# Ledger of designs, part 83: designed miniproteins, single chains

Each design is a single chain, and the fold is of that chain. pLDDT is the mean over its residues in the fold that is shown.

## One batch from the design tools (miniprotein)

Design m2885
Fold by ESMFold2-Fast:
Structure m2885 (fold): chain A 98 residues (1-98)
Amino acid sequence: LSQEQLELLGRLDRAMGNLRRAVDNNDYDSAVEYGRDVIETARRLLETNDPDLIQGAISVLREARSLMSTLLPTRPEEAQEVIDELDRLIEEGEKKLK
């Protein structure tokens, strides 16, 4: 594992922690932004082509998707946009593992 990859994993963990807190606090604007931060960080992990990092990123993306789904009644358009991008990244990651 490179130093860059360790930094990305730390950033992903932080973004996910922020997303969980925002959802718990009904801070939907922040939740959408943290969801996008999870997407950007996970995309970079998928670009490493490391199977262990890709598998970890997919697990985090699935959790983020579940959290974003809880925003659909309140923020349907923004939540759906983020969910669609999460679904695309999950599919991309799964294809890389085949």
Scores: mean pLDDT 88

Design m2886
Fold by ESMFold2-Fast:
Structure m2886 (fold): chain A 80 residues (1-80)
Amino acid sequence: MSKEEAIELLLKTLPVKNEISKKIVEKVVNKYDPDDFALISAEIDVLLYEENEEYKKKVSEEELEKRKEILEMLKKILGI
């Protein structure tokens, strides 16, 4: 998958339409190989809940910690 295809897919599937969410998606996709889509999706999810005020209101601290644990597991599996 190309980086452009990964960005388009993520922007289409994420329920976020503001510039900060778009910048997060672009930054994470450019940081990783687009074939590591699960890792990219997990890191975008964590960053959206940490940096987007509307998303922060929709999740508990416990739910955010679970998402961070998934991201850490994916990084360990991929040797990152």
Scores: mean pLDDT 72

Design m2887
Fold by ESMFold2-Fast:
Structure m2887 (fold): chain A 75 residues (1-75)
Amino acid sequence: SARDAAGRAVRAAAEQTLEGSIKAAHYAMELGGGEVGSGRDEAAATVANAVQRLYDESPEAARKVGEAAIKAAEE
């Protein structure tokens, strides 16, 4: 499913480039502070939309993605 694919993608990205994942998160926060549809940068908007869609489909899926990212960061 899309939620599972997104979870695996987040984990894979974090494992492959932890620093890149952290930078992306910081960049998104700086641009909009979690503001959906900031539109200042395509990457930030895409991430915001993906997270929004996951939450709409299943809050549990969104939580799972977050947990995977945190776990990868701790490793």
Scores: mean pLDDT 49

Design m2888
Fold by ESMFold2-Fast:
Structure m2888 (fold): chain A 56 residues (1-56)
Amino acid sequence: SKEERIALDVEILKNLSKDDAEELLQHRINALEKLGEAAKQEIADIKAARKEYLAL
């Protein structure tokens, strides 16, 4: 579950230095944010195509 996943992530992070843990977390966040922006752009392109199609 979500709670079990968070608990496991925390246990892994506890074995790292504070700096290494923060770097790892920031890299994971940045990667997901970049994926989110790419997904938003692709969704916008699909919506634009749908709008043009429906106007035909």
Scores: mean pLDDT 76

Design m2889
Fold by ESMFold2-Fast:
Structure m2889 (fold): chain A 57 residues (1-57)
Amino acid sequence: STVTADELLEWLVATGRLADDPHARARVERVIAAFDEDGDGVLDEAEWARLLRVLGL
């Protein structure tokens, strides 16, 4: 399973962790780039688990 920028954006907005503003997509893409070790533009299950850990989840 993978998490796309659109899916991460929806989750962050739905959980109140990100404001739905004109720059929200660019912020999400930067988060993906920071955790995307394989450079495919999506988060795999291990990268997603690491992101959740950084968020204290």
Scores: mean pLDDT 76

Design m2890
Fold by ESMFold2-Fast:
Structure m2890 (fold): chain A 110 residues (1-110)
Amino acid sequence: ANEEAIRKAKEYLQKAKEALDNGDFETAEKYLRQAGEYLRKADLTSPEAKRLRAELHVLWAELYEKKGDFEEAASSYRDAARIFRELGDVETAERYEQKAKEALEKARKA
């Protein structure tokens, strides 16, 4: 059911964020993968499911940044920005496009 998939995706995204905030990258990655599995089962035409997919990409980008994988971080921020533009949230899309540029600058300096 779409409602159960959305509920589980939200739960795992929250757990992933908490693990990231605590520096537990292994646990964060496991929860991000679980969130992705539930989002694949959700109705992908749903605006709520699209927003959660954007959040998933943001959290993957934050994980990559904390690990020093700045090219992967930039790619994930770009994926999030595209989804926010599809949702009409231009301001949020521009913010993540800027974060992608900042990640690419860090990759260039590494």
Scores: mean pLDDT 88

Design m2891
Fold by ESMFold2-Fast:
Structure m2891 (fold): chain A 76 residues (1-76)
Amino acid sequence: MEEEIEKKAIDILVEAGYDRKLIEEALEKYKNGQPLSERERELVQLFFTVKSMLEAGVSEEEILEIAKKELERIES
């Protein structure tokens, strides 16, 4: 279940426009206690936010819209 929710969180972020490889690399650095760049720290925080929302029962569609708005805010 944990692994399924984590996969869904990554899939939602990728659908929102985030790069899968960058998310996975940031998470691997976080898991290994390596120092994160500002962007990697933001990606890790966003991943755990999405994961928490999924665990709380928020719909995947609603989470996707939130993630899209966050990406637009960062790119603007």
Scores: mean pLDDT 80

Design m2892
Fold by ESMFold2-Fast:
Structure m2892 (fold): chain A 61 residues (1-61)
Amino acid sequence: SEEKRAEVIGEEARRLQAELDAWRAAHPDATPEQFNAGAFALARRYWEEVDKKLAELEKEE
């Protein structure tokens, strides 16, 4: 359902924000280039997890 999809996206978005905050805390001396690379990797994982969970919801509906 639309509601369950929104919940999955919202949960993963909160997870991504927490991971970005943790990454910054762990790498206080990171350059903008290093941060962009790390943020890109975390964002890519976010999209992969969202796609996976949404596909699972479609099979259960």
Scores: mean pLDDT 81

Design m2893
Fold by ESMFold2-Fast:
Structure m2893 (fold): chain A 91 residues (1-91)
Amino acid sequence: TELQALATKLKNQYDADPSNPVYTADRAVAEAIDGNDDEAISYAKKALEKDPKNAAVRANVRGAAFVLFVQGHKKKAEELLEYDEKTVKAS
């Protein structure tokens, strides 16, 4: 599907530049699309730790949380949104 193709593209972008915080947040979205909830959370937290004030990073982390929620991982989506809010408050 188009969504699975997008997930593959985002994973490949991360593999090419794993130090990039935006690509790290994009990887979180890709893992959420693929149903890999623990990996999605791991990459999202890593991206926020690298660049917590980056609007693109935060948007992609929220996007990953939304995908997790739709996939039925509601509690994990809530925990990720709480982590994002806590990180902004510390900034």
Scores: mean pLDDT 83

Design m2894
Fold by ESMFold2-Fast:
Structure m2894 (fold): chain A 130 residues (1-130)
Amino acid sequence: IDPELKKIIIDAIDTVMSLPELSPEEKALLEKVKQLIEEDKVSKSGLALDLVTFAEGFKNDDIAIQLLLEGGLSTDHPLTKVLGLVMFEIALKLKDLRTARSIFEKLVEKGLISPEVAAEYQARLDALEA
C-alpha cells in the first residue's frame, strides 16, 4: 500500500476509535486492524483488506468504490458499522464529499448510527460543502 494512503487509513481509524459510542470490542478490533495495516499484513483481516481496497479505489477505480457502496458492506462482515464509520472518515480525508455523503446516507438508512451522531456528521458535511 502507498504510504500516503496508509497514513490516511490509520488517521481515519484513530478518529473513529475516539468516538464514545464505540464498544470496547469495536475499539480493540480497530486497534488490531490499524496494527495489521502498519505492518503491511492487510491480508490477515477482511476489514483491513476492505479499508485498503476502498482507499486505493480513490487512486485507480471509481468502479471499485461504487461496487463497495452498492454491494453494501461484505456479506460475511459482522461489523458494518465500524467499516462504514472508517470509510466515511477516509472519504472526508480524500476530499470526496459525494462518497462521504453516500456512506453517511447508508449508515443512517441501516440504523448504524444514532440521530445525535447523524446530526454531527451532517453538520461536518455541510461545513465542508460551504
Scores: mean pLDDT 73

Design m2895
Fold by ESMFold2-Fast:
Structure m2895 (fold): chain A 79 residues (1-79)
Amino acid sequence: MSVDEQLLIAAAARLARDKVSDEFAVQLASKLQELADQGKSIEELLEEAARLLSKATGESEEEVKKQLREEIARLRAAL
Protein backbone atom coordinates (compact mmCIF):
# COMPACT_ATOMS: atom_id res chain seq x y z
CA MET A 1 0.00 0.00 0.00
CA SER A 2 1.07 3.60 -0.60
CA VAL A 3 1.76 5.99 2.31
CA ASP A 4 -1.36 7.98 1.30
CA GLU A 5 -3.53 4.84 1.52
CA GLN A 6 -2.02 3.96 4.93
CA LEU A 7 -2.67 7.51 6.22
CA LEU A 8 -6.30 7.39 5.05
CA ILE A 9 -6.88 4.00 6.72
CA ALA A 10 -5.22 5.26 9.95
CA ALA A 11 -7.34 8.45 9.89
CA ALA A 12 -10.57 6.49 9.30
CA ALA A 13 -9.73 4.02 12.09
CA ARG A 14 -8.98 6.84 14.55
CA LEU A 15 -12.27 8.66 13.81
CA ALA A 16 -14.17 5.34 14.04
CA ARG A 17 -12.57 4.54 17.43
CA ASP A 18 -13.27 8.06 18.80
CA LYS A 19 -16.87 8.32 17.54
CA VAL A 20 -18.18 4.73 17.38
CA SER A 21 -16.13 1.85 18.89
CA ASP A 22 -12.85 -0.06 18.77
CA GLU A 23 -14.65 -2.98 17.07
CA PHE A 24 -15.99 -0.72 14.29
CA ALA A 25 -12.52 0.84 13.86
CA VAL A 26 -11.00 -2.63 13.28
CA GLN A 27 -13.81 -3.57 10.84
CA LEU A 28 -13.50 -0.29 8.91
CA ALA A 29 -9.68 -0.52 8.67
CA SER A 30 -9.94 -4.14 7.44
CA LYS A 31 -12.56 -3.19 4.81
CA LEU A 32 -10.47 -0.26 3.50
CA GLN A 33 -7.33 -2.44 3.41
CA GLU A 34 -9.20 -5.06 1.32
CA LEU A 35 -10.34 -2.34 -1.13
CA ALA A 36 -6.77 -0.98 -1.40
CA ASP A 37 -5.48 -4.53 -2.06
CA GLN A 38 -8.11 -4.80 -4.86
CA GLY A 39 -6.59 -1.69 -6.51
CA LYS A 40 -9.29 0.81 -5.54
CA SER A 41 -8.13 4.44 -5.79
CA ILE A 42 -7.51 6.70 -2.79
CA GLU A 43 -10.66 8.66 -3.79
CA GLU A 44 -12.77 5.45 -3.73
CA LEU A 45 -11.34 4.56 -0.28
CA LEU A 46 -12.21 8.08 0.98
CA GLU A 47 -15.78 7.79 -0.38
CA GLU A 48 -16.30 4.35 1.22
CA ALA A 49 -14.82 5.48 4.58
CA ALA A 50 -17.04 8.59 4.57
CA ARG A 51 -20.15 6.54 3.70
CA LEU A 52 -19.59 3.94 6.46
CA LEU A 53 -18.64 6.54 9.10
CA SER A 54 -21.63 8.73 8.14
CA LYS A 55 -23.98 5.74 8.54
CA ALA A 56 -22.46 4.82 11.94
CA THR A 57 -22.30 8.38 13.41
CA GLY A 58 -25.37 10.02 11.83
CA GLU A 59 -23.17 12.85 10.47
CA SER A 60 -23.36 13.85 6.79
CA GLU A 61 -20.87 12.33 4.32
CA GLU A 62 -19.59 15.88 3.58
CA GLU A 63 -18.89 16.55 7.29
CA VAL A 64 -17.16 13.15 7.67
CA LYS A 65 -15.05 13.76 4.52
CA LYS A 66 -13.96 17.11 5.99
CA GLN A 67 -12.97 15.40 9.27
CA LEU A 68 -11.11 12.63 7.36
CA ARG A 69 -9.14 15.18 5.31
CA GLU A 70 -8.25 17.15 8.47
CA GLU A 71 -7.11 13.95 10.24
CA ILE A 72 -5.02 12.85 7.21
CA ALA A 73 -3.37 16.32 7.14
CA ARG A 74 -2.62 16.10 10.88
CA LEU A 75 -1.10 12.60 10.54
CA ARG A 76 0.96 13.65 7.49
CA ALA A 77 2.33 16.71 9.36
CA ALA A 78 3.50 14.39 12.18
CA LEU A 79 5.65 12.23 9.82
Scores: mean pLDDT 84

Design m2896
Fold by ESMFold2-Fast:
Formats: structure tokens, C-alpha cells, sequence
Structure m2896 (fold): chain A 111 residues (1-111)
């Protein structure tokens, strides 16, 4: 979705500018909040994991660690799917492995 890609670009730009308030707003707000799609309540991390965008995944989880928001790694979307579930279902093995290792290293409960 062009709207989701725009929100990702706004998040990355906020990080570059040191705009913590804007970065947190985009990080905490479901990407489809403003879309007529009530079934796809995804966070930035759900989106990045489903796309297999490993570099975006890394940026998002490092931001989550810095801000003490690591609970996002275990957050289910409206389908009950975590970011790791979405990476696995899409066949993005490298993203799944990265998220599992990151969660173990940072003591994030996944199940």
C-alpha cells in the first residue's frame, strides 16, 4: 500500500532528524488505522516481517530496544499473528531467525 510505504518513509525520516515524538507515534500506531481494512491491524514490525525487509526489521527492533518497547515483538495483529509468525508464513527465514535470536538475547517472551 502506498499509504503504508509513506508511513515507513516518515518513520525513517523521523529517526534521521532525531524526532523521537514522531518516531514513537508512527511506531505505536497501527499502519492500517486510517484505512478501510479492519482485518489488517499491523504494526511497522508486522509489515517489515511480512515483506522480508531485514534491514527495516533491524532498524525497528533496535528502536524498540532503545525505547523499552520490545513487547512489540510478541504483539499479535487482528489475525492473531506475531511478526515472527508473518515472516515464517511468508518464507522469510532470515527475518524469522533474526527476530528469534534478538528476542532470546533480550529476554522477550514470544509464547
Amino acid sequence: SAEIEKKVKEFLEALKKGDKEKALELFLTPLNKDLDDPNYLDTLLHYAARKGDLELVKIIVEFAKKENLLGILSMPNKEGKTPIDLAREAGHEEVEKYLLEFAKENNVPLK
Scores: mean pLDDT 79

Design m2897
Fold by ESMFold2-Fast:
Structure m2897 (fold): chain A 80 residues (1-80)
Amino acid sequence: MEAAEKALEAARKLAEEGKLETAFMALRIAQQIYPSEEIAEELTRLGELAAEKGKLDLAREAYRLSLTIRPDNERALAAL
């Protein structure tokens, strides 16, 4: 739990610094090791931030990865 929380906080900080691709890679690796609803939610948030900054391909990929964990995530489905 605590290690996953740290990974999520690190990804959020990377995204705030404009390192969206690095944040996505961190979440993708975390998801492969320990998939969780928290990781799916952070992927959805990263997708929203990427879309806001005009990085539509990254946003789409983040939403798709979030849906592999939570297929019924309405926010990610609406954004695709």
Scores: mean pLDDT 77

Design m2898
Fold by ESMFold2-Fast:
Structure m2898 (fold): chain A 93 residues (1-93)
Amino acid sequence: SAIAEKVRQVVNYRDKELAEEILAVLDTLSTDEKRQLLPIILPGFRELADTIPDKWLLPLLKGALRVIKEGIKSSDFLPETNLLDLLLKKGKE
């Protein structure tokens, strides 16, 4: 799918299974949620993938998507830099 290829292009995955698990998490989003959130999430995800060890990447992404789904509106609420900080804080709790 186009989104699978874009995710692999944005984050340099070494592990195909990890990439597929991340795509499965993204697939829980509706079309409208994807349209609103992907422009914010994907740049932050690229930075996160470069900074965070692979074993923590999927749990942190899943946590961020859960928080966003539970009431955070993406357009003005969660800039890219705040997303990385939020994910790191959530991962420690």
Scores: mean pLDDT 56

Design m2899
Fold by ESMFold2-Fast:
Structure m2899 (fold): chain A 63 residues (1-63)
Amino acid sequence: KTKEELVEELLKLADERALIEQQLNSSKKGNTKTYLPKEKVEELKKRLAQIEEEIEKLKKELE
């Protein structure tokens, strides 16, 4: 894989990670007006774990 391809994939994953983290943080704060169902929280945590794993893998490939 080229360095350019790895960087592009990293940026895409970083954006998705940030969005999921915001949603999960909202559900954890007792003073927010919104919450996520337990099923959705579980799904997002699973997706976040996959994204974090892939980001770390890509970072290792980037020198």
Scores: mean pLDDT 73

Design m2900
Fold by ESMFold2-Fast:
Structure m2900 (fold): chain A 98 residues (1-98)
Amino acid sequence: SKKEEAEKLAKLGEEYFKKGEYEKALEYYKKALDLYREIEDYLGEAEVIANIGKVYKEQGKYELAIQAYELALTLLPEDHPKRKEIEENLEEAKKLKE
């Protein structure tokens, strides 16, 4: 299914991120993002956007990281367990931009 394909692509993005291969991580995350958007899986979309934010942060692209984290938070319900991690990453990116 498209959901299983999106999950597999997101996992590949995470594996490349862990290896420090940021351009490949972004390629796979963006492919996963397109699929989550097509199927209107807003939770999957939010998780991938937050991971794209982590890649931008590691690249020193703090403004792009901030934009990604803020966008991810708009897609998540207020009580979602992953909000705290994204909010902490957002605050760290804001401090590093200074």
Scores: mean pLDDT 91

Design m2901
Fold by ESMFold2-Fast:
Structure m2901 (fold): chain A 71 residues (1-71)
Amino acid sequence: MTREQLDELLARVKATDENKYEILAEGLRELGVNYTVEEVKAFVDGLLSLGPEYFSEDGALETAAILAAVS
């Protein structure tokens, strides 16, 4: 997976109002990062548990995608 491919995936996730977790998980799998929707939700839930003052949903999804990409 390249940074350009990750940035394109994050742009698609950010552009949608629904199914952000499902789109992110499927896109990561297409890029060779095999995370389930449940695993992506667990990453995002962990980030959001730090408080909404630290992360928006889009910020948590971006951070989760980067963590998935480097793990």
Scores: mean pLDDT 77

Design m2902
Fold by ESMFold2-Fast:
Structure m2902 (fold): chain A 78 residues (1-78)
Amino acid sequence: MSNEELAKLLEEKREEILEESPHPETEELLELVIKALKLGVDLAKVFAEAAKRAEGKSEEEQLEIFKEVLREAIKKAE
């Protein structure tokens, strides 16, 4: 699946995802992922980097680390 296909899938599922978890954190993460995909960011590299930083961390800390790595990747892609 290409980045464009993934972004389209997430946009199509956005309503469903937000209905299941209508929290600002979920919406922010979803928007960051869609933006990163549209900019051609390699999500596999983002996940690998986030996983390295998140080893031994709580689920909440892992989510914040993932968002941080996504923002860094987006800034580099611009």
Scores: mean pLDDT 75

Design m2903
Fold by ESMFold2-Fast:
Structure m2903 (fold): chain A 74 residues (1-74)
Amino acid sequence: KENIEKAIELLEEAKEYVKAGDLEKAREKFEEIANLPDLAGLIGLSLLDALDEGAPKETILEAIEKAIEELKKK
């Protein structure tokens, strides 16, 4: 529960950083999420991989929105 709430907060913060073009701060938020257990940690790792592979801003934003939606269902 607490980890899911924390992951959603970090994802919302990362989303704003990605929108602003601050990919370094977005990466920090993804790293924090990746250190969470279970699904949240897997989401964080997936987002870090997308960022490292140079995925477009729109793709990263869509992935963040999908991740938030999935976590809210838990």
Scores: mean pLDDT 82

Design m2904
Fold by ESMFold2-Fast:
Structure m2904 (fold): chain A 68 residues (1-68)
Amino acid sequence: MMPSPEQVAEIRELEAKLLEALRAGDEAAAREQLAKIYEVFMEIYNGDEAAASLAVAIVEQEARRRAA
């Protein structure tokens, strides 16, 4: 499913917070942001857990790459 502009903006905001948490070494904050990103992807993919899990894994990998 195509994400709305509002969902894209929400994911970008959460990804920025995830990046800050990873750079600070705050695993609890990072997990909280990943959980929120997962919920947004669950809405985008109409409850497709496989698609949402893959999408959040890609976001996490990208954020960890940028934090390094």
Scores: mean pLDDT 83

Design m2905
Fold by ESMFold2-Fast:
Structure m2905 (fold): chain A 66 residues (1-66)
Amino acid sequence: SQAILEEYQAEADKLYEEDPSSGPEAVDELLKKLAEALGVDYEVLKNGFENKLKEEDIKRLEELAK
């Protein structure tokens, strides 16, 4: 859902601020942590996430990865 995407982005921003050298690895690890926190399988969450991402959400994640 949108709420999950927003939560993911907020956590990704927070992690990136704490470790600015991380980037894409930090985002992937955040997704894994989010999956664990939600009690959902990482692969299931990732597939659902990718299918529900808006262009703006994708750009934001790519910006974090830069």
Scores: mean pLDDT 58

Design m2906
Fold by ESMFold2-Fast:
Structure m2906 (fold): chain A 55 residues (1-55)
Amino acid sequence: SKQQQIEDARRTYEISKKNYDYFKKNESSTLARLLANMQKEAADEAKKEAEKLEK
């Protein structure tokens, strides 16, 4: 359902945001910076997905 898709997107956003914050704190590592950027992109995409579905 549309509601389930919104909930899934919001959950993905929350998880990706937490992962971003975790990797961001360890940014001295090149790998940690790469992982932080990937999680940031995933969070932004999930947020846009949820907002689009809520229209």
Scores: mean pLDDT 80

Design m2907
Fold by ESMFold2-Fast:
Structure m2907 (fold): chain A 82 residues (1-82)
Amino acid sequence: VKVIIEVAKYNENNELIGERRFESLAEVSLWLLEETREFSEELKKKMLEILKKQEVTEKSLEATKKLLEAAGYEIKDIKIEK
């Protein structure tokens, strides 16, 4: 199953400063590991749990949403394709 996740980052004036599109939960996790300069152990643990999951579940999607929001990104859209 292919998961498309679109995210945006806004500044204090609600101006768009960054956009990203992901095609898998693993891609999100790898990107967050590269972009986050300092990790909390809790955030790192959540990312590793997502990487261990082969199947897209509601729990893995919710964990991915929380990780993106913790990194300061707003989720614009999530699509699950066959």
Scores: mean pLDDT 70

Design m2908
Fold by ESMFold2-Fast:
Structure m2908 (fold): chain A 55 residues (1-55)
Amino acid sequence: SINDLLEKLKEYSDLIQEISEKNTDKEAIYNAIVKAIPELSEEEKKILKEHLESS
């Protein structure tokens, strides 16, 4: 479970980096990822947001 989550986040981080190169707004990037991956749980969304904020 945790390992699967980390694997997903690693792949999503590459997508986030590509999107962030085209966008300056972290909230827009976050919303784009969430819309592209509607299966994300609230916990996964929180971790994704933390990744964007720490970058």
Scores: mean pLDDT 69

Design m2909
Fold by ESMFold2-Fast:
Structure m2909 (fold): chain A 66 residues (1-66)
Amino acid sequence: GLAAESARYRAHLDEVLQQELELVKNAKNASQLTAAYIRAVELSTVGQDEAAEEVIKAAREREKEL
């Protein structure tokens, strides 16, 4: 049913968020962080504002280290 489909989609989004956060942690230059910001904007566009904010926060913190 719709609830099971929604739960699967949420699990997939959580996995995507975790992958994006790992990419931010492993970013070696500003260009790789720019890609993370673009993905955060895409997440916000589809209503995943909290996930987008987490990616942006991680990217900003990583940018200070570069």
Scores: mean pLDDT 76

Design m2910
Fold by ESMFold2-Fast:
Order: C-alpha cells, then structure tokens, then sequence
Structure m2910 (fold): chain A 77 residues (1-77)
C-alpha cells in the first residue's frame, strides 16, 4: 500500500532516519506511478530525494528529483 509506505516514511523522516525514510518514499513513489497517481508519485519521489540529500548522497537525490519532476509533468497532462 503506497499510502502506508508514505506515512511510515514521514514518521522515519521526523526521527531523522533518512536512509530508511528515503527507501520507503521511493517505494511509495514507484507504486503511485504504477497506479498513474502522478501527483502522489511526485511528492513521494521529492521526499526521497530530500532524504538522500540529507545523507550526502547527491547522485540519488538528483535521480529522484528528476523522477519527481517527470511525475509532476505527467500529473499536469
């Protein structure tokens, strides 16, 4: 359930468990995208990117910011 993963990710992010939060947000985004819920996919990917950025993993952060931007574009179509 994408919504459950997203909520769990928010809890972990609030606890500064950024590695675990990033993975749950990424998984949530992938499920929302498969469901063509591009609005929630974009939100999930953006939070995953922010979590990776806090970890200093700039490469994964950029990748997920790009996925979020692509999902936002699809949501507006």
Amino acid sequence: NAEELYKKGLELYAQKKYEEAAELFRQSGDIFEKQKDYENAAKSYRLAAEAYFKLGNDEKARELFLKAAEAEQKAKE
Scores: mean pLDDT 88

Design m2911
Fold by ESMFold2-Fast:
Structure m2911 (fold): chain A 91 residues (1-91)
Amino acid sequence: KKRLKLVLELAKALANSDGKKVFELVKEITKKDDVDIDDVRDLIIETLKELKKKSDPEKQKKIDELIEKIEGEVSKEVFEEVAKFLEEELK
C-alpha cells in the first residue's frame, strides 16, 4: 500500500513534469543517489506487473496496455493515465 502511494505520486510528478519531485520520489523508493529515466520507468512497470498478478482478465489487459505505452514513447498523457489507474487501485 505505501509503495503504491509513492508510485502514484511519482506518476503524478511525471505527468506534471516536476523533475525535482520525480528525483526525490525515486531516491526515496530505490534508496539510490544515482537514478536515471530507466530506473523511473522500471519502478512503474514493476508496480503495474505486481498489480497484474492479483487482477482479473479485463484489468490485466488494461495493465498490459499501460506497460506497452510506458515501454514505448513516454509522454505526460501516459503518466496521467497511470496515475488515474493507481488512484482507483488505492480506493
Scores: mean pLDDT 76

Design m2912
Fold by ESMFold2-Fast:
Structure m2912 (fold): chain A 87 residues (1-87)
Amino acid sequence: SMFEEVKKKADELVKLYREGKISLEEFFDKAHELIKEAAEKESDPELLAEIARYIENKAVGAYLEHAEKTGDQSRFVAKEPFPEIPV
């Protein structure tokens, strides 16, 4: 399913970030692109909302892990906000 494919891609991004292979900024950019790709391919708003929440939860998790490691609770400024899923 599309959700399973996107979920695997999101999990791989988390792994790359935890291994230090990508930055937090790059993680957020790639997460944003995954949500955009899902919105272009999936017409079911309930499934799109579930996909977006999964990816957003992974992004929040990465940010919290960064804040815990650095003690930096400053607001992360993404290139652009996560896209709103049309209802």
Scores: mean pLDDT 72

Design m2913
Fold by ESMFold2-Fast:
Structure m2913 (fold): chain A 66 residues (1-66)
Amino acid sequence: MLEEAEKVAEYLREVGEKSKDPKAAEMAKSGAEAVLEVAKTGSPEEARKFMEAALALGELIERSAK
């Protein structure tokens, strides 16, 4: 679980760094931090939902470019 969350957080950070929108970059950073925190302290169901939401956020940020 934590290793998977770390990969999702890394993906979000990379998407945020490449984003031209500072607000999208901030949301990506916050999302990455939230995923890691929930993976450490939350239930397995909560961790899974946060990882899914983070992946969806990353995809949305990428799609918003063009």
Scores: mean pLDDT 78

Design m2914
Fold by ESMFold2-Fast:
Structure m2914 (fold): chain A 61 residues (1-61)
Amino acid sequence: GDAEALGQQLGISVEDAKKIIDAGRKGSLEGRANSTPGQDGADARGQSASKGIKEAKDEIK
């Protein structure tokens, strides 16, 4: 699954990769709530997902 692939790419365990994926999903939901009027919600979700993933990586380390 995605967690196994991400774990191999980042050199982390599958469990840590699942935490990163979950953080990305949470970031996507947050991005929808924080989208600017006139901006595509998909762009806002992508930015928040990337931020969530980065924060989760810092917590795992």
Scores: mean pLDDT 64

Design m2915
Fold by ESMFold2-Fast:
Structure m2915 (fold): chain A 88 residues (1-88)
Amino acid sequence: SAQELLDKAQQSLAQAQKYYDLGVKAQKEGNLEEALKHYDEAIASANEARTYAQQAEKAGHPDAPALLKQVNDLLEQALTNRGAVIAQ
């Protein structure tokens, strides 16, 4: 159902946020290897969330567009911070 797809997207987004927060913490502590690992985990979970959110949107869930925006915003932040780690 559209709701089950949205619920899966929300769960994957929550995982992505958790990994992103771990990446930010590791980066602030100067642990660039750990930061890169967590940003890669965040990107993977955010891509999973995006897939489910896109499926929920196609299934007609009215909340899917807003969730897609949240997923894309987090994905952009994770990619930007990952790039900053690599540039060091």
Scores: mean pLDDT 92

Design m2916
Fold by ESMFold2-Fast:
Structure m2916 (fold): chain A 61 residues (1-61)
Amino acid sequence: MPSLRESALAFADLLAESRGLSAEARAALYQRIEDVVARHGEENREAVEREILRVVAETLG
């Protein structure tokens, strides 16, 4: 069942692979995504999605 959290972590995994992130950087990215989901909750799904996109964009940029 693809949850918002699962989808975000899948994107983080692809990002880590494509950018060659270290284990530390990968763990930090996962933690940032988990924190965003925990902070906003599922009722703020739109805000969570925007924040995850921002985190991904920062890592790519």
Scores: mean pLDDT 71

Design m2917
Fold by ESMFold2-Fast:
Parts: sequence; structure tokens; C-alpha cells
Structure m2917 (fold): chain A 76 residues (1-76)
Amino acid sequence: KKLEELIETIKNSKSPEERIKALKELAKYALTNELTEEQIEKVVEALNIAEKDDDLKVQIEAGVARIALAVNRVFP
């Protein structure tokens, strides 16, 4: 599943560039797909981790992805 691969990359990739790319793809996925409650929970967990990342650009992209998730949840 594409979503599971993105979450895995965000949580476990050693490359900031790969984490940034995965966060951007996750934001697009959240805006274009309806998510189950289980999927939302896993995404929120990954975003909580990324928002505390040691790379500032990763933190910024995590914030953008969280906004995308919030928009999707209000307007499913």
C-alpha cells in the first residue's frame, strides 16, 4: 500500500530528502483520497515524529502535511 510505504519512509529513512519527498506525497495523498480512522491515526503518529525531526525542512513539510490532513477530515 502506497500510504504504508510513505509512513515507513517518514519514520525510518536516514535521508532528510527522502523524508521530505514522502511528506509531500503524503500531503497530496491526504488531499486526494478519503482516509479511514486507522489510516488517520497512523499518519498523525508519523507527523508527530516528523514535526520533531532534526532537519528544519522536514519539520516544515510535516506542518504542511498536517494542514492537508485537517482539510481532508473537515471536507471528506
Scores: mean pLDDT 82

Design m2918
Fold by ESMFold2-Fast:
Structure m2918 (fold): chain A 65 residues (1-65)
Amino acid sequence: SAKAKELEEQMREIAESAGVELEIEVEDGTVYVRVKHEDKRKAAATLSAIALLAIGAGFKLVLVE
């Protein structure tokens, strides 16, 4: 859906601006995130921002291994 695409683009932009390597996919009301970044503190802060965006849009957040 258009909303899912917009959300994915916003989340990708947040990760890029933070300098955190994430793989992001948005499907059927769920955001799938794979963390590639070594700095756990920086990654955690970025994931928190993404989680707030997902929750605000009515989406679930799932961390992928």
Scores: mean pLDDT 78

Design m2919
Fold by ESMFold2-Fast:
Structure m2919 (fold): chain A 61 residues (1-61)
Amino acid sequence: SDARAEEEQEFLRKAAKEKKSAKSPITEEDIELLERLYKENNIELSPEMQKWLEEQREKIK
């Protein structure tokens, strides 16, 4: 694949992991952005990320 495309996918995975590891709460917009980026780049969310995102949604609403 194109090296730039691979770099972008790796960056998105890393950014999502950093969001999960951050001690600051994330916003609803952050959750939507992460889900959208994963979907657009055809990257499967890990079960851990899926559960963490659901937990964050519960805290927001």
Scores: mean pLDDT 66

Design m2920
Fold by ESMFold2-Fast:
Structure m2920 (fold): chain A 96 residues (1-96)
Amino acid sequence: MEEKKKEIEELVEKAKRGEMTPLELEGRIQGIILGDRELAEQGVEAARSGDKALAQEVYKRLEEIYNSMDEKEKEEVEELARYAEELLKPLREEAA
């Protein structure tokens, strides 16, 4: 749990330095939370190349991973998602 929170913090800090786009940040955070970083990176690459349909298909597959989880695994995902949302609030406000 703490290792995933630290990874999310490091990604948010890189985004604050302009090292990645909001789309890349959101995708990578989802990969950490759901435990499939490679699938999330495929979604980021598809979006970067303009293949939005493929990017959405990858995100649907990540959602299927979540839906296949037991209650305990879903609780961990929800905790990490809430943590990431709190860290992302300042970045979303700056984008507005």
Scores: mean pLDDT 77

